Designed miniproteins, single chains, continued (2). Designs and how they scored, part 98

Each design is a single chain, and the fold is of that chain. pLDDT is the mean over its residues in the fold that is shown.

## One batch from the design tools (miniprotein)

Design m7396
Fold by ESMFold2-Fast:
Structure m7396 (fold): chain A 107 residues (1-107)
Amino acid sequence: SDIEKGNELLEELKKNLDSNPELVEKLKKEIAKIIIKVKGLPEDEETFEKIYLEVKLLVIQHKGYEAVVKQGNEEAALEYAKKILEILKNNPLVSKEEIEEAEKEIK
């Protein structure tokens, strides 16, 4: 399943965020390709660049969230989670169902 493969790549990315920049870059690109395939988006360069940028932004926000969680600052961690959700909501390629699932995880 493409969804299962996407989840495996996401878990691998999370494990390697601070230790392997080269692998993280490869994983971001593969995750972007999986998102395009799962959502049935055009397999053109413009779509790839847009989704890849959104994956990069999500990784940056997640890295900030993890750093704040490690410091024990739950309030700032919640603010990072809200920023991630706002990025997802402002993306016209993200489904309403995916947004609702993310909102459920933050609450």
Scores: mean pLDDT 72

Design m7397
Fold by ESMFold2-Fast:
Structure m7397 (fold): chain A 75 residues (1-75)
Amino acid sequence: SAALEALRAAARAARAAGDLGAEAGSHFNIGQLYYRQGRYDEAAASFRRAAELYRELGVEEGAAFAEKQADKAAA
């Protein structure tokens, strides 16, 4: 979808710029989009990626919330 392509492009741009917060946010949004589409395995993977980036950034609440969303998608 155009939304998924835009979010993936945003994630790549954030990564190139070293903006971990923007990269994490993009992966979280990708996870939400996959979840709404019933693509639960892809949603869980995207949420886990966001959690890893939030942990690297030191945003513990963001990481915990993303992990919770990944677990929900994997259930």
Scores: mean pLDDT 88

Design m7398
Fold by ESMFold2-Fast:
Structure m7398 (fold): chain A 95 residues (1-95)
Amino acid sequence: MEELERELREREKRLKEELAKIDDPWERLILTAEALIEALRLLAERGLLDPAELEELRARLLASLEAQIAKMRAAGADERYLERFEALRREVEAL
């Protein structure tokens, strides 16, 4: 448990360092979403979430991604970013 908490904090630090190197706001949003999905998958795979907790977190993340895709479409974001967010949405559905 303590090892996993340390690993998650280390991953957050790496994410912040990577985000500092990226000027593209759409790339930053995608990298952040990827990191959140990976963290949720890690917690689920290690049995640290009960089924109800996993469903709640998955549903909230899915709703957040769908809202973000809608905002990106309204803002005229490049189709390549929309395709990547749609792929992430499917990844969350598969959890």
Scores: mean pLDDT 79

Design m7399
Fold by ESMFold2-Fast:
Structure m7399 (fold): chain A 70 residues (1-70)
Amino acid sequence: SLADLEAELRALLRAAGLSEAEIDELLTLVRQGRGDAVDRRLVRLYLEGRISAEQAQRLGALVRELLELL
């Protein structure tokens, strides 16, 4: 479900050390259908060393699933 995917995305972002404000900003972009903006944020997080390549790939996959449900 949409709620389950959002919960998984929030959990993974918290595990990566993102603040609740950063998580809410990302989810707002997803809900707006802003896949381009989400991709840029995930790339930045990866380049800053805040998430691993594996985390970036998993987060990207979840975002794509969420965008298909919106």
Scores: mean pLDDT 86

Design m7400
Fold by ESMFold2-Fast:
Structure m7400 (fold): chain A 80 residues (1-80)
Amino acid sequence: SLPSPKELFEAVLKELGLDPSRLVPQSEEEAVKLGLITLMMGAFEEGKLDEIMEYIKKIASKEEIEMAEKIRETILKLAS
C-alpha cells in the first residue's frame, strides 16, 4: 500500500537527516532544507513536483538546486 501523506513526509524528513518529532530547525541550513521539503511535498501531493523543480532551477542557487534534486529523488523513492 502507498504511504499516507503524513507517513511519506516523516519518512522523507528522516531519510534527509531531520527529526520528524522535532520540526524546529536548529540552523539556517536545516531551516532551508525543511522549507524545501515542505514546499516539494506540497507540490508532490498536487501532482506538480516536476513544475516546482523547473521553477527552483530558475531561481535557486546551485547548492539549493542540488538539495531540491536530492529531495525529489527521496520523495519518488519513498512514494513507490
Scores: mean pLDDT 83

Design m7401
Fold by ESMFold2-Fast:
Structure m7401 (fold): chain A 78 residues (1-78)
Amino acid sequence: DLEAARRRLEELAREAEALIARALAEDPSPEVEALAARLREAIAAARRTLEERAGAREILAAMARLEAVLAEFRAHVA
């Protein structure tokens, strides 16, 4: 379901941005800033995938990549 996959990717991008804002408010260290920059790159790539009207495989691949980077970020800040 392409529509559901698009909604999930958009939701993940918003959740990731909210987490970055919260983490930096709690700990604005250079380490957290570097991790936030990496996660912001993954969010930007996900949004480009959505803007390019990519197919289901591409959206699922972008989702998997965003989830992986988000998990790395959570491991260091949560």
Scores: mean pLDDT 84

Design m7402
Fold by ESMFold2-Fast:
Structure m7402 (fold): chain A 82 residues (1-82)
Amino acid sequence: MEEEKEKLKKLADNYRALAGSYQAQATAEQVRADRLIAEHADNPELAEKIREEAQSNVERFQQLADEYKKLADEYRKKAEEL
């Protein structure tokens, strides 16, 4: 059953790539927010709004990254058991 094993391995690789993509998006969002906060240092209200929005987005991206990492690990194990 080489074809089934290969498909599970490819699916695991795809989920790992998605996890990495969301992890990168979380990092990029934090960097973007930090830059905007620095650019608007004289506007505390806008800086706070940017911080709050970035925090929510980072948290969401991290949750998605963790979920896809778990799926990647599960499908990798299934492929190894075949």
Scores: mean pLDDT 86

Design m7403
Fold by ESMFold2-Fast:
Structure m7403 (fold): chain A 81 residues (1-81)
Amino acid sequence: SPEAEERRRQRVREELKAFLKEIGFSDELADIVVRLFFGEATPEEVRKLKAFLGLPEDASREELRAAVQEYIREKLREKAS
């Protein structure tokens, strides 16, 4: 049902945010990454995330997603050690 799908979607968002905060993102940056994942990030949020990751302002959204995934992978490697 649409209501069950919406509840599942909300749980996924909350779990992703909690995970991102645990690996070292701030509350604001974790929210931005979740919104980016769901295609909802504003241009201002995208700029903030690019600045955090050291990317140029003209970096594509594909490059931004790749950089986020790599950052997460590195943080998970550090935490596993």
Scores: mean pLDDT 82

Design m7404
Fold by ESMFold2-Fast:
Order: sequence, then structure tokens, then C-alpha cells
Structure m7404 (fold): chain A 81 residues (1-81)
Amino acid sequence: SLREKVLDELAKALGISREEVEQMIKEGKIKRVSVEVTADGTVTETYQTEDGKSFTITYTRAEIAELEGRRVRLEPFSGSV
């Protein structure tokens, strides 16, 4: 999912665990400050920490289509696993 990719990319950028990134987001220590969509359908999200550090995470149109296709396509059961 996009959430999993965000957590993984931020964990790598910060050198911490995915669980710690998730807690920081939940506590408001990391916030998504902008979302930009380019003409080719690429999405760039900018995240900022309380310290003022900024991180950009880019999703290609193909990655978004795969995630949305997985969700929009007829699934036997929508996930509440």
C-alpha cells in the first residue's frame, strides 16, 4: 500500500524503524505538508519533521494504478483482516 511505502521510505531516510515512523506520524512529529501531482500522473508527497527536516516521497503512475486497481477491482472481500 502507499502507507507501507511511505513508512518504509521515511524509516530509511531517518534511519529508524517503520514502527517508530508510524508513532511519530500518529503523534504529529511527522506531517505531510504537500502533495503534488504532475502531468504524467506521478505523485510527490513532502513530509516534514518537527525539527524542520523535509523528505519527499514519489509514486509513479504505475504504482498508484496497481494500488488503486487492487482496491477498485472486484475483490471477494474488502480487507478488514
Scores: mean pLDDT 70

Design m7405
Fold by ESMFold2-Fast:
Structure m7405 (fold): chain A 97 residues (1-97)
Amino acid sequence: KKEEAIKHIEEAIKHATEAIRALKYYKDTKKAVEHLEKAIEHLKEAKKLLEDPSLAEKAIEYLEKAREAAEAGDLKKAVEYALKALKYATEALKELK
């Protein structure tokens, strides 16, 4: 359980980071949305494996807000929400390690 949850959170962090990169450097909202969706999928899988899902739920909430902002073309808000999601995902990872 723990090792599988860690792996899913690490993949979510990787995809969220790639989404931020796509938004900040390439202004590629479509690519950012694809990475945000993958990050959300990984955190949903991690959530199923966690005894306390609260930090993963917060990370998912902010990734969903980042996706909506990116779809609306609001690059600044998309980055802000994705960074906040990354903070919660990283906190979830620290609780497991």
Scores: mean pLDDT 89

Design m7406
Fold by ESMFold2-Fast:
Order: structure tokens, then C-alpha cells, then sequence
Structure m7406 (fold): chain A 96 residues (1-96)
């Protein structure tokens, strides 16, 4: 598999994670939990921006955004998303 093919797969995966977090935000809003909705929107935005940085060839910028996403997820109490962000940051770093 080429480096570019691996980066394209990672960007697609990041956008999928962003979409999942946007869905979680909409569900929280529907339940009247605006604080939780805002946290999920922020996490989704960071994953989407990281994918955009990969597409732009800015791998260092993508890593920084994923590390910020991990911190935001931890502060939100979502350890699973935090660990996923850290793992994806490591994969981007290995391709940088």
C-alpha cells in the first residue's frame, strides 16, 4: 500500500469519526443536554480539521489537531475517543 493510499484511508476514517460525533451531538441536543452536545461538536470539528490537514499535506498540523481532540475527549469524559485520537495521531506520525 502506498503512503498516499494510507493517508487517504486515515483522512476517510477521521471524517467517519467526525460524523459519529456530530450524530452524538444531535442526539444530546434532542435530549436537551446542550453541554454534552457542545463537547461532541468540538470533538467532531477537530477530527474534520485533522482530515483536511492530511488532504493538504500538513501532517504536523493534523497531529496537533488530533492531540487537541484527545484532550477535548478526555475533558468530556470520553476515554474511548481520546485513545482513538492518540492512536490515529501515532499512525499519521509514522507516515510523516
Amino acid sequence: MSKQEQLDILASLLRMVAAINRLAARRAEAAGDEETAEKYRRIAELFERAADRIDAGDLEGAIELLEEAARAAREAGDEGTARLAERLAKQVRELA
Scores: mean pLDDT 90

Design m7407
Fold by ESMFold2-Fast:
Parts: structure tokens; C-alpha cells; sequence
Structure m7407 (fold): chain A 66 residues (1-66)
């Protein structure tokens, strides 16, 4: 039902937010610790992926609540 889909979308948003927080912290640490450009690029990639997942889940939630 719609309620279950809304709950699933909210859970995906929470999971994406946690992954983004983790990726941003790892990126901050990599920059502060003078990591290689390759390592910094990988952490940026992880953060961008998490942002994409969050946006997708938020858009799905908006469609379900409309």
C-alpha cells in the first residue's frame, strides 16, 4: 500500500543521509591528512552518489505524497 511505499522512501532518505554524512567526513579527513588526488576524487565520487540517491528518494516521496 501507499503507506508502506512512503515508509520505504523515508528509510531510503535516512540511509542516503547517513551515507552522505559518512562520505563527507571521509572526504574531510582525506583532505586534512593530505591524501592523494586519486583518493580525494574517490571520496568526492562517493559523496556525489549519496547526494544522487537522496534526491531520487526525496522525489519519489514527493510523488507518493502528492
Amino acid sequence: GKAAEIAAAKKKIEEAEKELEKAMEELRRAVEEGASIEEIAREIGRALRAIGDKIEAELKLKKLEA
Scores: mean pLDDT 82

Design m7408
Fold by ESMFold2-Fast:
Structure m7408 (fold): chain A 100 residues (1-100)
Amino acid sequence: SLEERVDELIARLEAAKTPQEKYQAVREIRELMKELDPETRRRVVRRLLAHPDGDVQLEALIFAGEYLSPEERKELAREALAQATDPVVKAILEAFLGDE
């Protein structure tokens, strides 16, 4: 299923040891994101943002910028900011809240 495929790709992204492996996993996730409905896209973004790897969290925020509305991004930021530890991730989440 598409959901199982996304789960496998997220696991591959987290386990990636080289930039090339990360790039390939991100590319495959991005291709799937185009095919997913808006609800599933929101779930994927939330799941990536919940990963402990800051690189994976940054990719989640890129997808949020591409696929989520400003209102959905603000909601995501309100939910995630308290748990965020990476300073770049925090800065982007704060920017989502500061958007008009």
Scores: mean pLDDT 80

Design m7409
Fold by ESMFold2-Fast:
Structure m7409 (fold): chain A 61 residues (1-61)
Amino acid sequence: SDLEKEFKKLDKDGDGVITLEELTKDVTNPSDRAKIAQLLNNYDTDGDGVLDFEEFKKMKS
């Protein structure tokens, strides 16, 4: 439920994917943004800059 809550907070348009901008919405420091971008890239197998809920769960596990 916590992961679903977090995902829904980031996925404001309800399209079932999270962009880098949505993941970093409340993260303003450059180092943390870079780490999140690297993490997104590791789970984004398509290289389109988005994560679906299954990829998000793996990232948080």
Scores: mean pLDDT 72

Design m7410
Fold by ESMFold2-Fast:
Structure m7410 (fold): chain A 63 residues (1-63)
Amino acid sequence: TQKEEELALEIYRKALDNMKEFSDEAREKLNQEIVRLVNEKLTEMKRKEEEEAHMRELQSLMA
């Protein structure tokens, strides 16, 4: 998890640096897509946490 986060951040940082070599329009579009993907990933992580909490509650009831 932490190693995956580090790798993702490094890829994202390199992508941002490379954006400066593109046209203004291309950089804007790429930035918008990256921000959207990051937000989607954060939402997915929240969903996973909620699912885990629900499963823990079910386990508690079956104890």
Scores: mean pLDDT 70

Design m7411
Fold by ESMFold2-Fast:
Structure m7411 (fold): chain A 71 residues (1-71)
Amino acid sequence: MEEEKQKKVEELKKKADFYRRMAEATEGWIEANKEEVEKNPEALERLQQGYDDARTKAEKYEKEAKKLMES
């Protein structure tokens, strides 16, 4: 039982870290390619949606991991 809880927490933390890194990478790419992004506002909108989704998922998995650790 304890090992299953530990594995679940580790998987949730990995998912949170993955989405957090994805959001950071997207933000960094937008900043580094600002000129290209300004020429394609549709691509910018899609990237911003991806950023928001990734950030929300990271927060969700981080909260789930914390709740499981505290129980």
Scores: mean pLDDT 81

Design m7412
Fold by ESMFold2-Fast:
Structure m7412 (fold): chain A 81 residues (1-81)
Amino acid sequence: MTDEELERAVRALEEAVRELTEQLSKETDPVKRAQLITALGLLGAAADILASLSKDPEIRERAERVAERAREALKEALAAE
């Protein structure tokens, strides 16, 4: 994977985490919340994998931030119930 492809993948994950976090903050249905929580967890795991694959420290740090945002959103969602 090129650094350009890796950066695009990280950007896509940033947007996906942001959108799922927003949806989760508005969702009251337990089943839909569970689905969003699962998706957010998978996106966080994907971001950790991208961070591990990157040799560029800027891209790595960005991917690590995406993973951390996903983890924080999960903690808030789980604490709300």
Scores: mean pLDDT 82

Design m7413
Fold by ESMFold2-Fast:
Formats: sequence, structure tokens, C-alpha cells
Structure m7413 (fold): chain A 66 residues (1-66)
Amino acid sequence: GLGQAVAGALAAGVSEADVRAALLAAGLSPQQVTRLLTTGEDVEVSPETAERAERLLLALVVRHQS
């Protein structure tokens, strides 16, 4: 889920600000982003939004690890 993708990005050393920006760019609301970052609980989003968010987070991890 998105909670795992966010936790993975943060564990890889991606900044919270970059994670927040990626989630917002994927189409999550500021409220959903805050919940995900503060609680680690998955938020209810469409499969398309979740796939976009996971793709953006993976790109950030790859960029940071390179």
C-alpha cells in the first residue's frame, strides 16, 4: 500500500518534503498526505492515484540512491 511505499522512501533517505511533493503531484489531498506521513495508515485513493504515487516515490528513491 501507499503507507509501505512512503515508509520505504523515507527509509531510503528521501526527505519528507520530497515525499509530500510527490504525493500531492500524484493527486492526493493535503489532508491525505498529512495522515499518511503522521500515522503511516493507508489512505483511500483510486488505484490510478495509488499507482501514480508509488511510481513517483520509486523515482525519488532511485534518484536518491544514485
Scores: mean pLDDT 81

Design m7414
Fold by ESMFold2-Fast:
Structure m7414 (fold): chain A 86 residues (1-86)
Amino acid sequence: DELLEEIYRAAEEGDLYLLGALLGKYGHKNNLSLKELAELLATPNEEGKTVIDIAYEAGHERLVRGLLNWLKRNGIDVTPLLERLA
């Protein structure tokens, strides 16, 4: 999915505004609820990395905090995601 790959790239680049726009577009295109979109972001890709992992490894601490807070607001348990961060 090209749009999902663009989401991972935006997280790696720390582009918060582009990431937000791409997430909105992906959710609308696939008729996802905010909770389903949040669950997708907490799901590892083929290399075993979540959007959170990618942003953290790239050093985008503020973006990581923003994403974790958004996931919590949408009912996602972020404890497993925090345990992945070294």
Scores: mean pLDDT 79

Design m7415
Fold by ESMFold2-Fast:
Structure m7415 (fold): chain A 87 residues (1-87)
Amino acid sequence: SMEEAEREVARWLLEEATEEEIREAEERLEELYRKAGVEPPEDEEERERALAAALGGLLLERARQGDARAQERVERARRFAEEVERR
């Protein structure tokens, strides 16, 4: 299912992330919640998915700016997502 694929991709992205990338993703996510006027989810799975989405967005932005590491990680994430969806 799509929800199962999203969970697997989210976990994989977070497991592959450095502490620095997680920190930056958390800061970006906190800024988004603040601007939207909403509170962070209390559910751990929802927080994990939100953090993974923020991390993905950060990596995409860096890849577009020419960061070779970000470009590699975006490509790896895309290949992993395709593999999970084919199951």
Scores: mean pLDDT 77

Design m7416
Fold by ESMFold2-Fast:
Structure m7416 (fold): chain A 92 residues (1-92)
Amino acid sequence: SGAEKALELKESIEKDEELKKKIEEAARALLELILRNELTEEKAIELLQKYLNLSEEDARKIISGTSKDEKLQGIALALQEEIARLYAEAEA
């Protein structure tokens, strides 16, 4: 089951302090561009490459949400959750 493996990877990411920090930094940078209405696909790809050390192809798969790769799905879920958390804090 892909969903169980994605959740297991998300839990593994949460236990990895270095990866969690990189995801938080990427989410913060993405949210700043979203709030300024300056986010483009190319800028999102560059940020994911910079903060998460991903290839251009893997970054594009995360942005498109069409990846069947469980690791990329786990990273995408962690990024979405962190962006939502930061956005909720900014609106408070």
Scores: mean pLDDT 77

Design m7417
Fold by ESMFold2-Fast:
Structure m7417 (fold): chain A 76 residues (1-76)
Amino acid sequence: SLEDDINAGVAYIASAVARLGARIAEKKGDQETAKKYREASDKFEQAANAYRAGNREEGDKLFEEGMKLMREADKL
């Protein structure tokens, strides 16, 4: 559906942003923050795949897990 395609697109953008955050943290020598951003990126990619498969409930859960990891990275 169009909504699932939009949700997948948003999740892919979130994954790319998290991956960029990981690279910046790694260059700064912050391995713990980099790890959290990589974990968030993986969750957002999994969410995008779930949305593309039409599994909205799983996509929403994975996206929320990614957002939680992003918040944890911001506190480090």
Scores: mean pLDDT 89

Design m7418
Fold by ESMFold2-Fast:
Structure m7418 (fold): chain A 68 residues (1-68)
Amino acid sequence: GSKLKELLQKALDYLKQGKGMKAAVSLSQAQPYAPPSLQKPIGEAALYAAKGDYEKATKLVQDLLSQL
């Protein structure tokens, strides 16, 4: 839905700013709006963002956005 895409885009913007924890929070907020098939990839992106692996987190979020 529109909220899922909005929260994923917000996470991507935080990742570009080096704000991994804020990106992880936005991704966690996105999970309830996602279909079951996207729950795990969103969770993985949140974990990478929280760990400071912004490259992997960004690639996962971009892939998720391309599927919407």
Scores: mean pLDDT 86

Design m7419
Fold by ESMFold2-Fast:
Structure m7419 (fold): chain A 88 residues (1-88)
Amino acid sequence: AIADAIERLIEALKNKDVEGMMRETGEVVRELTRAGLPDIAREVARVGIETGTQLYLEKDEKKKEEIAKKGIEEVRRLGERAAEALAA
């Protein structure tokens, strides 16, 4: 389910697991595309790539936490948009 894939992505972001985050981003994109939501899938791909790149390059733990929190917020908003679109 899309909701389960989004929760797995959020968990990877909370753990600052770049490898897990990339895997779960791909899964969310795949499920959203199959559900007929390619625009939201594109947004999730962008957020995943940008957040993963920032986490990979950042050395300061406090800044990594801020990057992860922003990524989680963006993913949650995209998940809400997907749920709303699927409920229509």
Scores: mean pLDDT 86

Design m7420
Fold by ESMFold2-Fast:
Structure m7420 (fold): chain A 64 residues (1-64)
Amino acid sequence: MEIPEPLQKMLQEIGRLFQEAKRNNWSFEEVKKKLEEIGKKAIKEGVPEDWVERLLKTALRAWK
């Protein structure tokens, strides 16, 4: 399945980011910047922009 692969990769990147950020005490600004980078990469790989926006909002809310 082509379209689920970029989405699944995005979710894996977000999970990994959160684990590393928690372990290394990253600032909110660093986490937000990395989430934006992950989102841009996912869009380039074919994830619909609406889905990326929703997932990034959810991730930012979960981080707080």
Scores: mean pLDDT 77

Design m7421
Fold by ESMFold2-Fast:
Structure m7421 (fold): chain A 87 residues (1-87)
Amino acid sequence: MSDLLKLQELIEEEMKKLVEKYGGKAKPEYVEVYNRALLTAKELLEQGADVEDVAEMLKEIIEKLLKDEEVEKVLETLEELEEKIRK
């Protein structure tokens, strides 16, 4: 349970970074990608994935969004990381 609390804190902290950078100006596509990453993280954790691997996935996706990378590239990275964690 301490690992789930750490993941929750990490999600909250990274959400704050996105809100600070895009605060009210975030493109709908960026919000959608982030929500998809959160849903994927929840599914992976429910399937017994390592909390650290899931945390690294979320950090990478958020970092790419903070760097204004193309949504398509961010989604591709999410799919690659999900596949790696599921293996």
Scores: mean pLDDT 71

Design m7422
Fold by ESMFold2-Fast:
Formats: C-alpha cells, structure tokens, sequence
Structure m7422 (fold): chain A 60 residues (1-60)
C-alpha cells in the first residue's frame, strides 16, 4: 500500500523528493504529489492525514 509506505517514509524522515515520488507512484498527479509532500513535511498535514490524502488522490 503506497499510502502506508508514504506514512512510514514521512515518519522516518524521508526527503521531499522521496515523498513526492511515492505519491506519484500511488497515482497522484505530479503537482498534487508535490503539494502533499510539502504539506506533510511542513506539518500542515499529520502523517496519517497525508497518507489519507495520497489514498484519495490515487482514487482520481
């Protein structure tokens, strides 16, 4: 599950580039993936909220 991989990577201190790549692999468009990674790293989204957002964007 890419959303779970994203959550774990964020908790383990992954870079913006790594988080963006995981979100894209999960089916997120690049712009949305970048924003999700930025919001997660800046603390606007918790790790759980970020994983949920990746899952929802992948459903598009």
Amino acid sequence: DIAEQFRRALEEGASLEELTRLAVEGGAPPVAARKLAQDALSGRLSAEEAAEAVRKVAEQ
Scores: mean pLDDT 80

Design m7423
Fold by ESMFold2-Fast:
Structure m7423 (fold): chain A 119 residues (1-119)
Amino acid sequence: PEELLKKAEEEIDRARKLVEELKTAYQNGEISDEELYQRALEVAGELATALRHVYEAYLKGMDPETAAEHFRRIAEEAERIADELKKLGPATQPAADSVRAIAEGAREMAEKLEEELKK
């Protein structure tokens, strides 16, 4: 489980770095709408893979409290990234919508696990 969690952390870090690179390139006029679209989808892919790795770690015996914490972290990071992608205009909207769906899925997993821990 620990190795899968480290992979998820690396994927979140890559997503954050990529979105900052996209913001800078967009502000400087150094990126086309087509490139912005494609690279924004790469951000969504990194976050989807991070969510999958946390879920796999949970299925392999990670405790529910730790799993909930990691799902909550993905939800918060994905929500922030979705908001940043939305600000880049129409070309990034499909990626922003995908990242928002990832945030919602991660939030639902965190809430379900947190509810199970209360009884």
Scores: mean pLDDT 86

Design m7424
Fold by ESMFold2-Fast:
Structure m7424 (fold): chain A 102 residues (1-102)
Amino acid sequence: SSDIELLVEYLRRIGKVAIEGIKKNLSPEELEKLLEETLEEFLSENPPEIVAAFLSVAVDSLKDALRKAYERKLSPEEMIQLVEENLEAHIEAGVGLLELVA
């Protein structure tokens, strides 16, 4: 499905943006803003409604996870692992959702 391919592409780009932001030692506020700007860019491409809705949920989940990681003072390496685990979980959930509605 083109919708599945698009969702996976967007989720992987969100993950890459988050990891690169962590590697650059961005503040929690800067990283949250970068993720919000990345989501807004994807939404400006007018993806299918179900893809747009899932991306919004996935970004909110990642932002919450990262906020908690910063509060717990996790290392950059631990935060990168958390992003990778969160990304794979959302790819699995999103693909499963789109396969059910296809």
Scores: mean pLDDT 86

Design m7425
Fold by ESMFold2-Fast:
Structure m7425 (fold): chain A 81 residues (1-81)
Amino acid sequence: STREVWAALQEAWLRRESGSVEVGDARGRLEVLGPGRYRLELEAPSEGVHWFEIDREGDRVTLRYEDDVVGRGEWTGDDTW
């Protein structure tokens, strides 16, 4: 879900590193592409491989699924959203 992707982005920001992640029944990898840019690739047993890309610029966050923009949000500065 979008909320789980946002949580993964927040965790990557705190760690400042790439790592393994689980979202529901899907398992994948979060990759730090650069300052404020993250990529999440997920593999679900029945749905194949999916990917999300998250771009942050200041307090603005954009979420893409494949090539489509599917969410926008604001970085609150807190360790929660």
Scores: mean pLDDT 62

Design m7426
Fold by ESMFold2-Fast:
Parts: sequence; C-alpha cells; structure tokens
Structure m7426 (fold): chain A 57 residues (1-57)
Amino acid sequence: IVTVDTADLDDVEDKIKSLGGKVIRRIGRDMLEVEVPDDKIDDLKKIPGVKSVDKVS
C-alpha cells in the first residue's frame, strides 16, 4: 500500500507502471494498493508525491 498526495496520484500511477508495477486499486483519496517487484520498492519511495510505502505480505 502506497500513500500519495492526491494532486500527484496520476503521475504516481504512471511511474509505478514504468517500474513494471501494477496498480491494483485506489483505497480512499490518497492510498493505492500496488504490486511491484521487490527490487523496485526503493524506487517507489523516490517517486515525487509518494509519502509512505507499507509492505503487505
């Protein structure tokens, strides 16, 4: 689960897809459920607009 600024939501989704990830769904106004390769988790944290990344197993 990724928490993002709502203004950057579309840009964050595009960056996640560029990393080879998938946006599974939006959870409320500022959270995304995403699937990314393990080696791309650090790249997720570097995307402008991403506030936090929570790993779910």
Scores: mean pLDDT 72

Design m7427
Fold by ESMFold2-Fast:
Structure m7427 (fold): chain A 63 residues (1-63)
Amino acid sequence: MPFTEEQKERLGLAFATLDTDRDGTVSVATLKARLPELAEQIDALDVDGDGAIDRAELDAFLA
């Protein structure tokens, strides 16, 4: 996994902040806009390629 502890924390915080609907999903494009330094890693989190990342996908990747 190419994430540092800091990057994992930043990604998790950004996800929580951007999940305004509180439905546990955030757009890949929105996450990349907030964390451009992690754009390639964020693409890797979108396992289904549907353009959205849910909390379960994020947690599974970061585990």
Scores: mean pLDDT 72

Design m7428
Fold by ESMFold2-Fast:
Structure m7428 (fold): chain A 100 residues (1-100)
Amino acid sequence: SKEALLELLKLVDELMDVVEEARLNNMPSEEAVKKVEELKKRAKELIEKYNVPEEIKKKVEELIELAIKAAENPKDEKLYNEFVEKAKEVKDMLLELYDS
């Protein structure tokens, strides 16, 4: 479903914003973690609502777990870079599926 892909793309963008705000010291780590946990709940609801394929579900869940780790450790450059690379990978995958 193209609607499901657009909603997941928005979710990935929101995850990136939260992690970046925590890294820039514009958001306390505890607040960033809470926001990622809310996005995790929304991702689960979207996956169930649209019956998202297991492959996409797994990639989104892996990204969310990296987002939690990065939000908990906002000054860890390695975790931030791993999160950003994974977010780009997931976003590219979703865009490719949307254009198909």
Scores: mean pLDDT 87

Design m7429
Fold by ESMFold2-Fast:
Structure m7429 (fold): chain A 81 residues (1-81)
Amino acid sequence: SDDSQRYYQQGLTLRSQGNYDQAIDYYQQTIRIDPDSPQSGGSQRGLGDILRQQGNDQQAQQYYDQHRRIGQQNPWSVSAR
């Protein structure tokens, strides 16, 4: 949704400014609005990156796993041999 896109963009902006606590809030709101969207995938990666920078590697790995899971929901294309 447009709201999911707006919250994701705000999260990116806040993260770039070093406002990690606010960036986390906007990323979490993005995930709540549309959990299977590309924006939620990006938000989960963003959360992982922030947590890794803060030394919380275990929680960061959980968010990276969710990011990968969303990417795996892409439709199958015919595999070339």
Scores: mean pLDDT 76

Design m7430
Fold by ESMFold2-Fast:
Structure m7430 (fold): chain A 76 residues (1-76)
Amino acid sequence: PLERIREAVERARGSSPEDLLKAVVEALGEALPGPATPEQREIGRRIVEEARAGVAEGLSSEDIARRVIELLEEEE
């Protein structure tokens, strides 16, 4: 499931920060379409919060993508 989020982030690297955040949220919903485990739900929350924080800070989509990918790699 985390690999699908990473793929979506990589595809959205060249788009706006807002589009990257949208891609992350959509990929998370597709990766966890049924009842998520507490662990999966927590990872998903952290990923979305990291992406939102990056958008709020005015980071580029590339910088936001890097932070999200680092978080995903740490959780695997």
Scores: mean pLDDT 75

